# Designed miniproteins, single chains, continued (4): the designs that were tried, part 62

Each design is a single chain, and the fold is of that chain. pLDDT is the mean over its residues in the fold that is shown.

## One batch from the design tools (miniprotein)

Design m14130
Fold by ESMFold2-Fast:
Structure m14130 (fold): chain A 83 residues (1-83)
Amino acid sequence: SNLSQLNQIYNQIVALSQQLQQAIQAGRLDEARRILAEMQTLVAQAQSLPVTTNEQALILTKMNFLLFVDQSELWVAERIASR
């Protein structure tokens, strides 16, 4: 079902987010950029799925919020590294 697919993608994004945070903390910014790109691809896949329930909409909202936070943290880390 679409709900099962959204949950599967969400679990993948959560795992990637954890890896991205570890890469940022270690200063591995090339790795962090690759992980973020993979997260962006997964969110795009999730957004292509039909949303017909409040539960599906909530999962998609959580994915977008997590991606936004991670993008912001990587952006800050890159600016600090360039100084």
Scores: mean pLDDT 90

Design m14131
Fold by ESMFold2-Fast:
Structure m14131 (fold): chain A 102 residues (1-102)
Amino acid sequence: MKKTATVTLAPGETATVTFEIDAKKGDIYRVTVTVTSGSGTVQVRIEAENAEVDPPELTLRAGETGVARVIAKEDGKIKITVTARNLGSGPVTVTVTVEKVS
């Protein structure tokens, strides 16, 4: 399973991307956040409902990739919310990918 979303953020803009996934307790997902274009710093917060996230926050520059692990706590739907804020002076493009690892 692999889900991807891409957002473009103007300077100072915040965007939120949400993924809903049917999971079993103990399933592991990898959240990959890539800043593919622009300049400056992007602050990323990752939250998950019915799951554990590590690390919950990433700070990325243009061309950088950050990774967080999400572990399902219960059987059923998990909701992964990724919030990205552009702290830079130019527009940035942020790509978020969620993949099942095990």
Scores: mean pLDDT 85

Design m14132
Fold by ESMFold2-Fast:
Structure m14132 (fold): chain A 60 residues (1-60)
Amino acid sequence: NEAAEAGRRGAAGATGSGAGAAAWMGVKDYNSPEGARAGAEAAARGLDAEGAARQTEKGS
């Protein structure tokens, strides 16, 4: 499934680049509500992309 492959590669890219950025921001603004929201939103987007890829792979 092309969509599943695209979703998987997107998630891997986000993990590689986003994880590093998130770690840096976590050290700087761990208790910041804006930092917490940004991290939660990035995680939600990653989860949404993976969910879409799984649905496409299974056909449902």
Scores: mean pLDDT 51

Design m14133
Fold by ESMFold2-Fast:
Structure m14133 (fold): chain A 77 residues (1-77)
Amino acid sequence: PRAPTAEELLESARRLLEIARKLIAKGTPADIAQAQQYADGAGTLVREARRLGADPEEVRRLEREVDDVRAEIDRAS
């Protein structure tokens, strides 16, 4: 299989964060637990994109988004 590019990893991270926020909006304990998994996945993809030389500004923006989603999960838990 073809290795993903840094940009593809950032796009995937954005999609995972969108799913996580949708799950948080549903608000059930199961949805909140699933949102945590998506947020963790997004964090991993952002770290990999950074390693592959992604734009530092875009990486920092998504790192903030991951932290924001994690804070929302903590408040909902």
Scores: mean pLDDT 87

Design m14134
Fold by ESMFold2-Fast:
Structure m14134 (fold): chain A 92 residues (1-92)
Amino acid sequence: SELEKRILSLSKEELKKILETTTKGLLKTLSEKEQKILNEALDLALETLETGVFDEEKAKKILEEASKYFEEDSGVMLTIKGMYLVAKAVAK
């Protein structure tokens, strides 16, 4: 996809800054439990950028937990799915 090509053209450091900045903005609007889920998704994405290895089973578990608290089209769920897309693109 065009988005995947754009993501792969960014440096690892630029991708980290984008993910951290986006997540930080959302954290201020969330409950403690919701913040934990979003931070787990961010941690997985950042680890993938460092190692080049995407833990798909862990990502699936995070998305399943998130779906208990967030609507599929919510800003938080879209952010988690976006981080998942970035992590998968880097692992390819």
Scores: mean pLDDT 78

Design m14135
Fold by ESMFold2-Fast:
Structure m14135 (fold): chain A 87 residues (1-87)
Amino acid sequence: SPLDEIVAEMTEFMKKLGEERNVDPKELDEATTMLIILLSQVYEGRISVEEARARLEAWLEAAPLSEETKEIALEAFERAEARLEAL
């Protein structure tokens, strides 16, 4: 599905950037899981992109993640949003 391609691209992007910035793989996995959940909900029409972004930002603010992991997650979300809009 188009969602599977977006998720695969997003996961690879996060992995590469995480390795480059020496981010904890466990933190990246947690952020990646949250992004997959939110993107799936948007793709299914359960929530808007704006609602997904708001939920992501709220979760990242509360989550025990490094600032680098949070920045990667936000950039990954913006890229995935652009891909969904292009479908």
Scores: mean pLDDT 87

Design m14136
Fold by ESMFold2-Fast:
Structure m14136 (fold): chain A 71 residues (1-71)
Amino acid sequence: LSPQEVAEIFREALLEEGVPEEVADKVRHILETRPLEVAFPEAVKLLREAGVSDDTIHRIIERTAERIAAR
């Protein structure tokens, strides 16, 4: 999977969990423009600052990983 495909899958999972579109778009941009080791902690921090619960963040991560593995 390309970084762009990973970012799109993650964005879709964010929207499905009710994360606002503007926040989901910012997370997608971070994942598309930075290495994953840097982008992932920044995305998690942004989600926490936007008021997304840790339980919801963990669920989004698990769903994204599952969808990537199922490709």
Scores: mean pLDDT 80

Design m14137
Fold by ESMFold2-Fast:
Structure m14137 (fold): chain A 76 residues (1-76)
Amino acid sequence: MEEELRRLEEEYRRLAAEAQAAAGDKALSELSEEERALALEAARALAEALKKKAELEGRTDLIPQIDAALAEVEAA
């Protein structure tokens, strides 16, 4: 389980770096469709890692908040 979390964190770092390289300092409303897709991919990877961490720490009460935050990013 710990190894799975580390893998998810590595995946997020890779995707976040790709999204940052594509979007730079642009606001969400200024992102192209491709740049927005990369940002969403990174956000989803982060949400997955955070949910896994919450499960490992017994903080399943945080999962709905993580889902809500991801939904906000997806709606932007």
Scores: mean pLDDT 70

Design m14138
Fold by ESMFold2-Fast:
Structure m14138 (fold): chain A 65 residues (1-65)
Amino acid sequence: SMKEKIEKAIEEAKKAVSPERIKLEGENFTVIIRLAVDSPEARAEANKAKGIALSAGAAGIVRVE
């Protein structure tokens, strides 16, 4: 199901990001990727997380917190 795909995408994305830089949240069919601090490292991790969400069939959006 879509919910299972999003949950799996969030779990995989958590492995690829530092929790102090990136927060992940699922809303409907979208994975929201929040940057706690805007830095090149945080942006690279956010882009990787967005790719994981897209590969799972979910939309990913990146936001500065």
Scores: mean pLDDT 76

Design m14139
Fold by ESMFold2-Fast:
Structure m14139 (fold): chain A 62 residues (1-62)
Amino acid sequence: DKLLEYSPLELKAYLVDKGLLSEEEANKLFLEAYKRSNGKLNSKEFLEELIKVLKEKGIEVP
């Protein structure tokens, strides 16, 4: 999987569809990544911080 080529919304949909996160849990983790990216919606920076947050919560990302 080319995670850096996913939009944040596509990655969120993937994680919820696979049952790794509920929609509410995904929203909370995405908000955490947004805060860590200093509020910038640059998809690469946001996605890199999101991957870190997911790994810290024990969610395996390809």
Scores: mean pLDDT 70

Design m14140
Fold by ESMFold2-Fast:
Order: structure tokens, then C-alpha cells, then sequence
Structure m14140 (fold): chain A 60 residues (1-60)
């Protein structure tokens, strides 16, 4: 990614942070996960979203 694309990636991730937290909470409830596991799910979703956005920006 170019430096400009990297900056855009960070902006998009920040904007999606509430949705990532909400999704992690929802998945945690379905799985009856404890707080620690729910935080790990949140981190995994954030990393996955970063990967998806990096691929989308690289094609633009």
C-alpha cells in the first residue's frame, strides 16, 4: 500500500471500530464466551477487517 492508502486504511478501520465491537459481542453471546474470549474475537475481527480493507485499497 502507498502511504496515502495506509492512512485511508487507518481511517476506515477507526470508523468501523463500533461495528467490530458490536459483532464481537454478538458472536460472544452466541458462543456463551467469557470476557477474555470475547476480546480475542474482537481482535480477530479487527485483524480480518484490516486484511480485507488492505486488499480492497491495493486494487484501487
Amino acid sequence: LTPEQQAKLEELLAAREPAIREAARGIGKVLKADEELTKKIEEMLRDTERFVLERQLAKE
Scores: mean pLDDT 78

Design m14141
Fold by ESMFold2-Fast:
Structure m14141 (fold): chain A 73 residues (1-73)
Amino acid sequence: MSAKELADKGVELAEEGLRTGDEEKIKEGIKLAMEAIKVAKTREEILYAIGGLIRAVGLATELGLRTGKSITF
């Protein structure tokens, strides 16, 4: 799986987690976005993966605001 594929899958899981209220899906999405950064080979891939991580963390923050819980990674 490429860095872009990992980042995309991570964001998809985080979006699913926000939609369903599933904190564990958001955590897995963040984990995949972090993995995308680790396997990224080019500046473009690194920036793409960082963008995915920022989005996934934003979705986690939104779920936390909706539920009144602090989501810890």
Scores: mean pLDDT 81

Design m14142
Fold by ESMFold2-Fast:
Structure m14142 (fold): chain A 62 residues (1-62)
Amino acid sequence: SQGEELVEQVIKELEELSKTLSPEDFEYYAKIALEKAENSPIISEEQKEELKKKIEELVKKK
């Protein structure tokens, strides 16, 4: 689905950014990305939860 593809792209972008951005900048960027995804009508609740878990994991590893 379009929502699944969008979530996969966002996760991939955040993973790459986590390698180059400071922890503070990464947290800010990830927060904005999550907020946009939560407000997106094309992303299901299950996909929003999956994205949230991935972001939390990446933030904790920094």
Scores: mean pLDDT 77

Design m14143
Fold by ESMFold2-Fast:
Structure m14143 (fold): chain A 56 residues (1-56)
Amino acid sequence: SMRERAEIVANALKPVIDLLGVDFAKQMVDEMVKRGYLTEEEAEIAKELLDEIAAK
């Protein structure tokens, strides 16, 4: 499902948040959309999940 794909991406980017910040992790998600690896809808869900991770 779209949510499962978004969760995999957000979890893979947890180390990126710790090292470079949530905005950089979101830029990586946007790059994945540009390269055709994610849909815009999957990317929106992934970025919301990244914000949740960063807020902890």
Scores: mean pLDDT 86

Design m14144
Fold by ESMFold2-Fast:
Structure m14144 (fold): chain A 71 residues (1-71)
Amino acid sequence: HHMEELIKKRQEIFKKVREITALVRAGRVDEAVEKMLELIKKGETPAAIAGVLAFRRAGHDEAARKILEAL
């Protein structure tokens, strides 16, 4: 019953993470960090953790560390 609703919420969160990842790829790291911190404040912590991996894979370890400190 409730699993389909949870899946839909997860898909919406994934869209937000993809937007942040696109900013990282564009070299707009400061904006990506700011948007990720907003995501954490809204309670979307699992998406923020997934986003940290995107920062690390792109070579922005310091930005990833700042996000982890906010969690």
Scores: mean pLDDT 75

Design m14145
Fold by ESMFold2-Fast:
Structure m14145 (fold): chain A 89 residues (1-89)
Amino acid sequence: MIEEIRKEIKEMLKKSKVEVPEEFIEKLAELAAEILKEKLSEEEAKEKFMELLENSDSEVAKLLKELFEAAEKGDDEKARELLEKIKKL
């Protein structure tokens, strides 16, 4: 459900103590819901999500891809830096 996905995304972003606009979180949640609707495995869903971000011409999408990679590696400092860049857009 989109609302539950939105809440989970907000929780992950709050761990970095930097919040992005709710409109952006909503867009991200919609993309995640579409991926989940296809009933992909967690690894397949992750790969598809990263591919969608990479193929986007949006600067926000490029920064999100880097943010997701930093979070996956546990690089909290880089993740926070990327969130600040997204927030300035």
Scores: mean pLDDT 62

Design m14146
Fold by ESMFold2-Fast:
Structure m14146 (fold): chain A 87 residues (1-87)
Amino acid sequence: SEAEEEARKKHEELMKKILEELIELFRKNGKPLDEKTKEVLKELLDLAKKNKLEDIAKKVEELLKEGIGASMEEIEKFAEELEKKLE
């Protein structure tokens, strides 16, 4: 049904927006990428590929190659904000 297609599109748009905000957080900090942050980026890359978000996947691959990441504290704060926005 069209209602199911609209719900799917809204979910995809929300997911894309969330991932784009996270990518911006990583770029904004410009800190050296530690092993914990690399694992987060790898998980984000897998999630983006699984959901066929090719533009987001490319941005994550660029961050991994550049070795740029956010602090774990900023990632945790972002996760807390997401929890509130999704509820």
Scores: mean pLDDT 66

Design m14147
Fold by ESMFold2-Fast:
Structure m14147 (fold): chain A 75 residues (1-75)
Amino acid sequence: MVERHRQGAQDMVDSMADAGMTADQIADTTAMLVYGRTLSNKRAQELREELKSLDLDSTKQAAVDRLTRMAETHV
């Protein structure tokens, strides 16, 4: 199950990049998915700022890691 969650996160981030999303858009989408639009605005903002401070490849990798941890914990 862990590997399946990691693959799902990777596929999601790759789909965002393939759709032409920028690092900023991938960061915003990841923060929204991890924390939700109505949950912990401070943590969502901190994650967005962290991911936006990286280059595109590093942002994609960090997004995969964060989405994988979310999936393992909640779904």
Scores: mean pLDDT 72

Design m14148
Fold by ESMFold2-Fast:
Structure m14148 (fold): chain A 86 residues (1-86)
Amino acid sequence: MPVVSVDPTEATVGDTVTITGTPAAGDSSVTLALVDENGDSRALAVNSTSLDVTVTESDVGKFSAVAADSQGNVSEPVPVTVNPAP
């Protein structure tokens, strides 16, 4: 199964969130996604192990980062919170 990690898991508007996917043994790439509470994709990277997302005022709320591999396996979701600018 692929593994996803996010840095930071709590961001403020204007920050860049880096999503990193680690493929399972025998796979060379994953699809990375940042998905909102409604299941809508905010950002998607196909055949990539890294995805940078700069969060804006429209992104305030909660997201989940996931990775999927070519075998149809999906990672455990990692929650990401975006806070409004002060």
Scores: mean pLDDT 79

Design m14149
Fold by ESMFold2-Fast:
Structure m14149 (fold): chain A 102 residues (1-102)
Amino acid sequence: EAYKEELLKIIDDVYNRLKELIKQGKSLEQALKEIFDEAKTIDEYAVIFKIAEYLNLKSVIDYLKEKLTPEQFVAMSIVKTAIELFGLDEYIKKKVEELKKL
């Protein structure tokens, strides 16, 4: 479906930006917070949140929870469910494992 392809592109875009920031000497926590600050859409927030949960980065999760409105958090949770239903959790896992090699 078209939306699944859009989510895949967002996952790839976030992953590529993470690699770039890590190469600049930033930690995963610093890089994810920076990408969140650059993000403009609920879909991007959902992908960032999923990566942070997968990496068990509590500081990033708390940062997003403090910055998002209740309405944005609900919308993000809906997108997170869509990611799970599309089976994209496995794709995120593969991308996250690549980050650990950097």
Scores: mean pLDDT 84

Design m14150
Fold by ESMFold2-Fast:
Structure m14150 (fold): chain A 97 residues (1-97)
Amino acid sequence: MDLKDEAEEARRLREEAIAHLRAEGLSEEEIEYKELLLEELIKIAEEVAEKGLNLVELAKKMKEVAEELRKRFPENEKVQADADRALAAAEKAIAEA
């Protein structure tokens, strides 16, 4: 498929996923967290598809996403814990590469 069509499909699937989460009665904070996470994952996928990324480059992008999540949800314990795990995993991947 055309990479542009794949990116458009990914964004549509994100919107459908968020609509389903709202319908299931998830909190607005949980929905914001999932929406931001999905948007950043789509951006990473688009960059991988367009430019190609090696494991180190991908890990660096995951660190950027984790830091942004920490910054946007500083009082959310679950988001902070998820970000800490993601940062540790990314740093390990960079060190082992």
Scores: mean pLDDT 70

Design m14151
Fold by ESMFold2-Fast:
Structure m14151 (fold): chain A 87 residues (1-87)
Amino acid sequence: DLTLVEKKTEKVGNLTKRTVVYENPAAGKRITIETLLNDDGTIVSTKVTVEDLATGERLEMTLDANGVVLSVKRTDADGRVEDLPVP
């Protein structure tokens, strides 16, 4: 089950960044959702990061304003970054 751990809003230049963090303690996973917003509240982009807290492995997905996937990156337990095919 996912537990809400953090909800944060911060200013990044002329944009607002909204960060929501969920954890599944039983699975040792953390999900971070970062949304960049215009002053009017419309979405500029979204980044979703899934982390394995035991190994440090990460999967990072970047989406545009319309929810189209722009990139998928995987970081392994040794810190090596790999670009994955966009679905």
Scores: mean pLDDT 81

Design m14152
Fold by ESMFold2-Fast:
Structure m14152 (fold): chain A 77 residues (1-77)
Amino acid sequence: SEVEEAKRKAGREARELARRAGLSEEQQRTLGRLAEDLVGYLVTVDGLPPEEARREAIRWVERSLEDIDRVLEGLRR
């Protein structure tokens, strides 16, 4: 489906952005999953088209990496 393809692309791009930002492999996987979940939320709750949801999820990832300390605190258990 278009939604699953958009999720997969968002997860892959998020992991690559996290890798380039120097995050660990575990952090890369976590950010990838969050990007995929955000695409799902934007499609199902906000009614965005899958490709627009993917772009918004990646913008979120880019902004989150600009405030990495805050994002990492939010992801810690």
Scores: mean pLDDT 82

Design m14153
Fold by ESMFold2-Fast:
Structure m14153 (fold): chain A 80 residues (1-80)
Amino acid sequence: DKVVELLEETAKKIEDALEKDPALAFNLRMSLLILKKLLQEGKVTIDEVILHLEQLSKFMPPEVKGILEETIKELKAISK
């Protein structure tokens, strides 16, 4: 659905932004794919995904933090 599509688009944006750090890009992509799978299986809620991304964004470099913050904003709009 829309949330799954948003997580896939976010993963792509992060890969594009982290061209200089493929190890970090890979780790973040895997985290987003795991969240997507758990969400599709009904094992996590949108609110739990938002919480995880908010915690993650605190430790990310500025180029990734901005991408995650925009995704969080869009997820919050969908969850309302």
Scores: mean pLDDT 81

Design m14154
Fold by ESMFold2-Fast:
Structure m14154 (fold): chain A 75 residues (1-75)
Amino acid sequence: MQEEIDREVRLALAEIGVAIAKLSYERAKTPEEKKQAYEDMAKYYETVADIARELGDEELAKQYEEMAKEWKKKA
């Protein structure tokens, strides 16, 4: 139970991180700030994918891994 709760909390925090990164991208004023937001998006999606896999959700993990790859290419 504790390990499952800890993973679920980490997943929620990572999803919040993705939302924050999106807001950072929307408020970014320079190309450098936008590039940083792309890098942050990729990192957060990788974190979500790792946690989803730990929780046994392979489909969700694959989806977020694909998103992370897309954002890495934009950085």
Scores: mean pLDDT 75

Design m14155
Fold by ESMFold2-Fast:
Structure m14155 (fold): chain A 67 residues (1-67)
Amino acid sequence: MSLKEKLEASDRMGALSLLVEEGLIPLEKQEELARRLGRLPGPLTVEAVAAILRELGLDEAADRVLA
């Protein structure tokens, strides 16, 4: 099962946990990622997660979730 498939099946907290478990999110970025995921104005999508990751400077992580 790909990271993308796991994220598509996850809620906001599940998505955060998956990204942390994959080693894609440094500790200092985890709080900001959680805050942004919690305050999304629309549904949680892989595209929304990737956009947040890019805004946090985690471009490799964003590319991984879209693969």
Scores: mean pLDDT 77

Design m14156
Fold by ESMFold2-Fast:
Structure m14156 (fold): chain A 75 residues (1-75)
Amino acid sequence: MAEKLLEEAKKLAEAGAPKEKVQELIRQAMLAEIENDTRLTPEQKALVKQGLDALMNKDQAAYDQVAEQLAALLA
């Protein structure tokens, strides 16, 4: 499922596709994993999506904040 999208993203990156398109595929792959998790509410899924965006931007402060909220939610 999500793994297939990640494999496609890698193929596109190897072919020299635009980074923006590759990032979009990676985000979609992660979203597929999140959507498959029935334990998470739509609001929580949005939060995880925000964390992925922070990771892609190399914004560790924002990523850490989101990760902490998710850890508290899952615990």
Scores: mean pLDDT 71

Design m14157
Fold by ESMFold2-Fast:
Structure m14157 (fold): chain A 70 residues (1-70)
Amino acid sequence: MEEALRAASEAGIAAARELGDPVTEAALRRHPLDPTRGLVEALLAGTPVERVQAVGRAARAAFEAALASQ
């Protein structure tokens, strides 16, 4: 579980960086074991919903892949 959550956060950070979203990147870095909390903090900070959703999709895909490899 912890490894899957870290993979999700790492993928989300990479996606946020690629999209030029420093707010979401910083929020995910603060919560590496709780990417959902990081995404919620970015949304509450005023990041566009579409941007947070794109980062969330990348994080979810990495989380699911990490779980499937176990």
Scores: mean pLDDT 83

Design m14158
Fold by ESMFold2-Fast:
Structure m14158 (fold): chain A 64 residues (1-64)
Amino acid sequence: MVRLSTDGLVPPTPTVVVHTLTIRSEEGVESVATGNTSEALTRALARAVEAVQAGEGVTVEEFE
C-alpha cells in the first residue's frame, strides 16, 4: 500500500457568516436576533423573544 499525502495549504477566504432572525408578535412588535454562530444566534433569539413578550422591539446582536 502506498501512502498519498494531500496537504492543501489553501486557507479559504475568511467569510463573515451572520445569521439573522426576525421575531414578530401578534400585536406587531418585532425584534431582530443576529449571531455569527448557531450558539450566538440562539442566545440572541432568546433575548429577542423575551423582549417581544414584554412588548418591546429590540435588535439583539451576539458574536463569538
Scores: mean pLDDT 71

Design m14159
Fold by ESMFold2-Fast:
Structure m14159 (fold): chain A 74 residues (1-74)
Amino acid sequence: MLKEAEELVLEYLKKNDTEEGVPAAEIVDYMVNEKGIERGLAGEALRRLAEEGLIEIDSSSGLARVRLTEKGRE
């Protein structure tokens, strides 16, 4: 399940990534509401992808935004 959640995050970002990044809440809500992934598992997938360097999470604006890294685009 966790690996499937990680793949869903990467697929979503490949289709929806922007210069400003995608709101983390939007990705989590997509996974929970559209894919039936448990909310905690969705959050763990984001954490693991960031640890692996496949995504970057920016919370400087008060709301976390997620971007694909060059490694994540491979």
Scores: mean pLDDT 79

Design m14160
Fold by ESMFold2-Fast:
Structure m14160 (fold): chain A 107 residues (1-107)
Amino acid sequence: LKPGDRVEFLRNGEVVATVEFLDPGKGAEAFGRIMEVVQRRLLERGRPDVTPDELIELFKEAAEEVGYEVREVTTDEQLQKAIDDGALVVLTDPRDPARRLVVKEKP
């Protein structure tokens, strides 16, 4: 992975989020830890289908559980400030690219 590498997160064949790794090592580790918790929660619920909004909420809860902070940003200025503050991963909703989730380590 290189800084700025992007991957598409798929659920049932649909793109749910585009993931950009600002720090390829720490970002991949953060995303992996968060997604492990998300997958566990989805299995516990026994639901094969989950809305994108439910996935966003599960992602935020999972991030907090494993020691990461998730911020929702809607402007390029907010995104740049988050990057300056040490953001590791940016998730973009393909349905609304203005809605981005930024993942960073808790202080």
Scores: mean pLDDT 75

Design m14161
Fold by ESMFold2-Fast:
Structure m14161 (fold): chain A 75 residues (1-75)
Amino acid sequence: AAAARAGAEAGGAAGGAPAGYADGGTMSRHLVELGGVDPDAATRAVAGGQVRGGQTEPLADIDAAVAELERLGAV
């Protein structure tokens, strides 16, 4: 457990944090499964944040993904 946690933290710090599609995929899954958001809307919000919203870093938190959904009018 401690080794797995240290590995996860090291991965995040060393660029193992999802930078792009992997993070976008996770956010889309969480928005659909936990928030009941339409899969197309969730994918659009995450992609919009990275492409049309001028987002250069992936959305790391659900709060950020929700804010992007509000900005896009998808909620």
Scores: mean pLDDT 50

Design m14162
Fold by ESMFold2-Fast:
Structure m14162 (fold): chain A 66 residues (1-66)
Amino acid sequence: SHMASGLAAGAVALVGQGRVAEARRLLREAADIGGKPHEVADRMLELMQAGRYAEAGRLAREELGA
């Protein structure tokens, strides 16, 4: 989904800015749009917080169609 892809990309930027609560909200919205459980969003946030943005992006493509 183009919308889920945009939300996931926005979350990456927010994590880079230290805006973790806002990133969590966007990732959960992306999961809702993609029909995935919030555990997927939480897993992506963990990868982003660990600085593993490439892995988070791959997960977004595989799980959210982003």
Scores: mean pLDDT 77

Design m14163
Fold by ESMFold2-Fast:
Order: sequence, then structure tokens, then C-alpha cells
Structure m14163 (fold): chain A 85 residues (1-85)
Amino acid sequence: SAEEAKRKEEEGELYRRVLLEIQERTGMSVKDVELMLGYFADELGLSEEVKERLQAEVRATVEKKIEDENRKKQMEELEREMALQ
């Protein structure tokens, strides 16, 4: 049903956010995050279609987040140097 499809999508969205939080805290690679998503999706019995969509979305989001974190790290180092002056 449409209600079940929405529920599965909402559950997948929650797991994606949890995995992104873990990635941010641990510095895990995109591949490791995808593997973790796969394990959680299998335990929940998510459909293959939902699983593939979530994997693609998580990958894109993780890649962007890694780039943003690297830029933030460089900016924070620059700010520390400026504060020392």
C-alpha cells in the first residue's frame, strides 16, 4: 500500500541520518557507510528499490559532507593561525 511505502521510506531516511552521524563522528569511508546501510536495510526487510535509492542518496550526501568537513577543517586551522597573531 501507499502507506507501507511511505513508512519504509521514512524508516530508510532515519537509518541514513544515523549512518551519516556515525560517518561524521568516526571518519568512515563512503564504502563502509554503504555496507552499514546494507546491514540495517536487510535487518528491516526494506525493499530492494528503497535500498538502492537510499544507498545512492547516502553516497552523494556522504561525499558532500566529507568535502564540507575538509574545507571546514582548513578554515578552522586558518582561524587558529589568525587568532595567534
Scores: mean pLDDT 67

Design m14164
Fold by ESMFold2-Fast:
Structure m14164 (fold): chain A 63 residues (1-63)
Amino acid sequence: MPLSAEEKQEILERLGVRIATTGEVAAEIREAQRLTGLDLPVPATVEEGLALLGRAAAEIAAQ
């Protein structure tokens, strides 16, 4: 279906919210990297970020 101008704006707004959410998780990953010295990639999604934070927590426990 062809998208209206309003529908396009709604999609862009939802992408903005997603970026803000992943930014919050990315900040936590940067903190974990600085504390543990792990080389963690930047997450593309919140789920990937949570998995990386879990990995960092496991590495801290293994120290």
Scores: mean pLDDT 62

Design m14165
Fold by ESMFold2-Fast:
Structure m14165 (fold): chain A 74 residues (1-74)
Amino acid sequence: MLSPEEALQRLQEMVKQMEAANVPKALQITVLRHFKEELERALKENPNLPPEVKEKYEQMIRFLTEKIKELEAE
């Protein structure tokens, strides 16, 4: 992911598209967990990221965490 803002917007659009297409919840959870793991890895491997970029990545991780919990609770 190059731009944190574009990445967050694309994640939100992807989630909406999956819901509209009636994608099975198990598959949605798998896809969202994969993105979360990739973002967490990027933060771990790049500790010297600018604070603003790091904050945006953390915001995306929070969004994914909350959405995964919602899907698992159903």
Scores: mean pLDDT 77

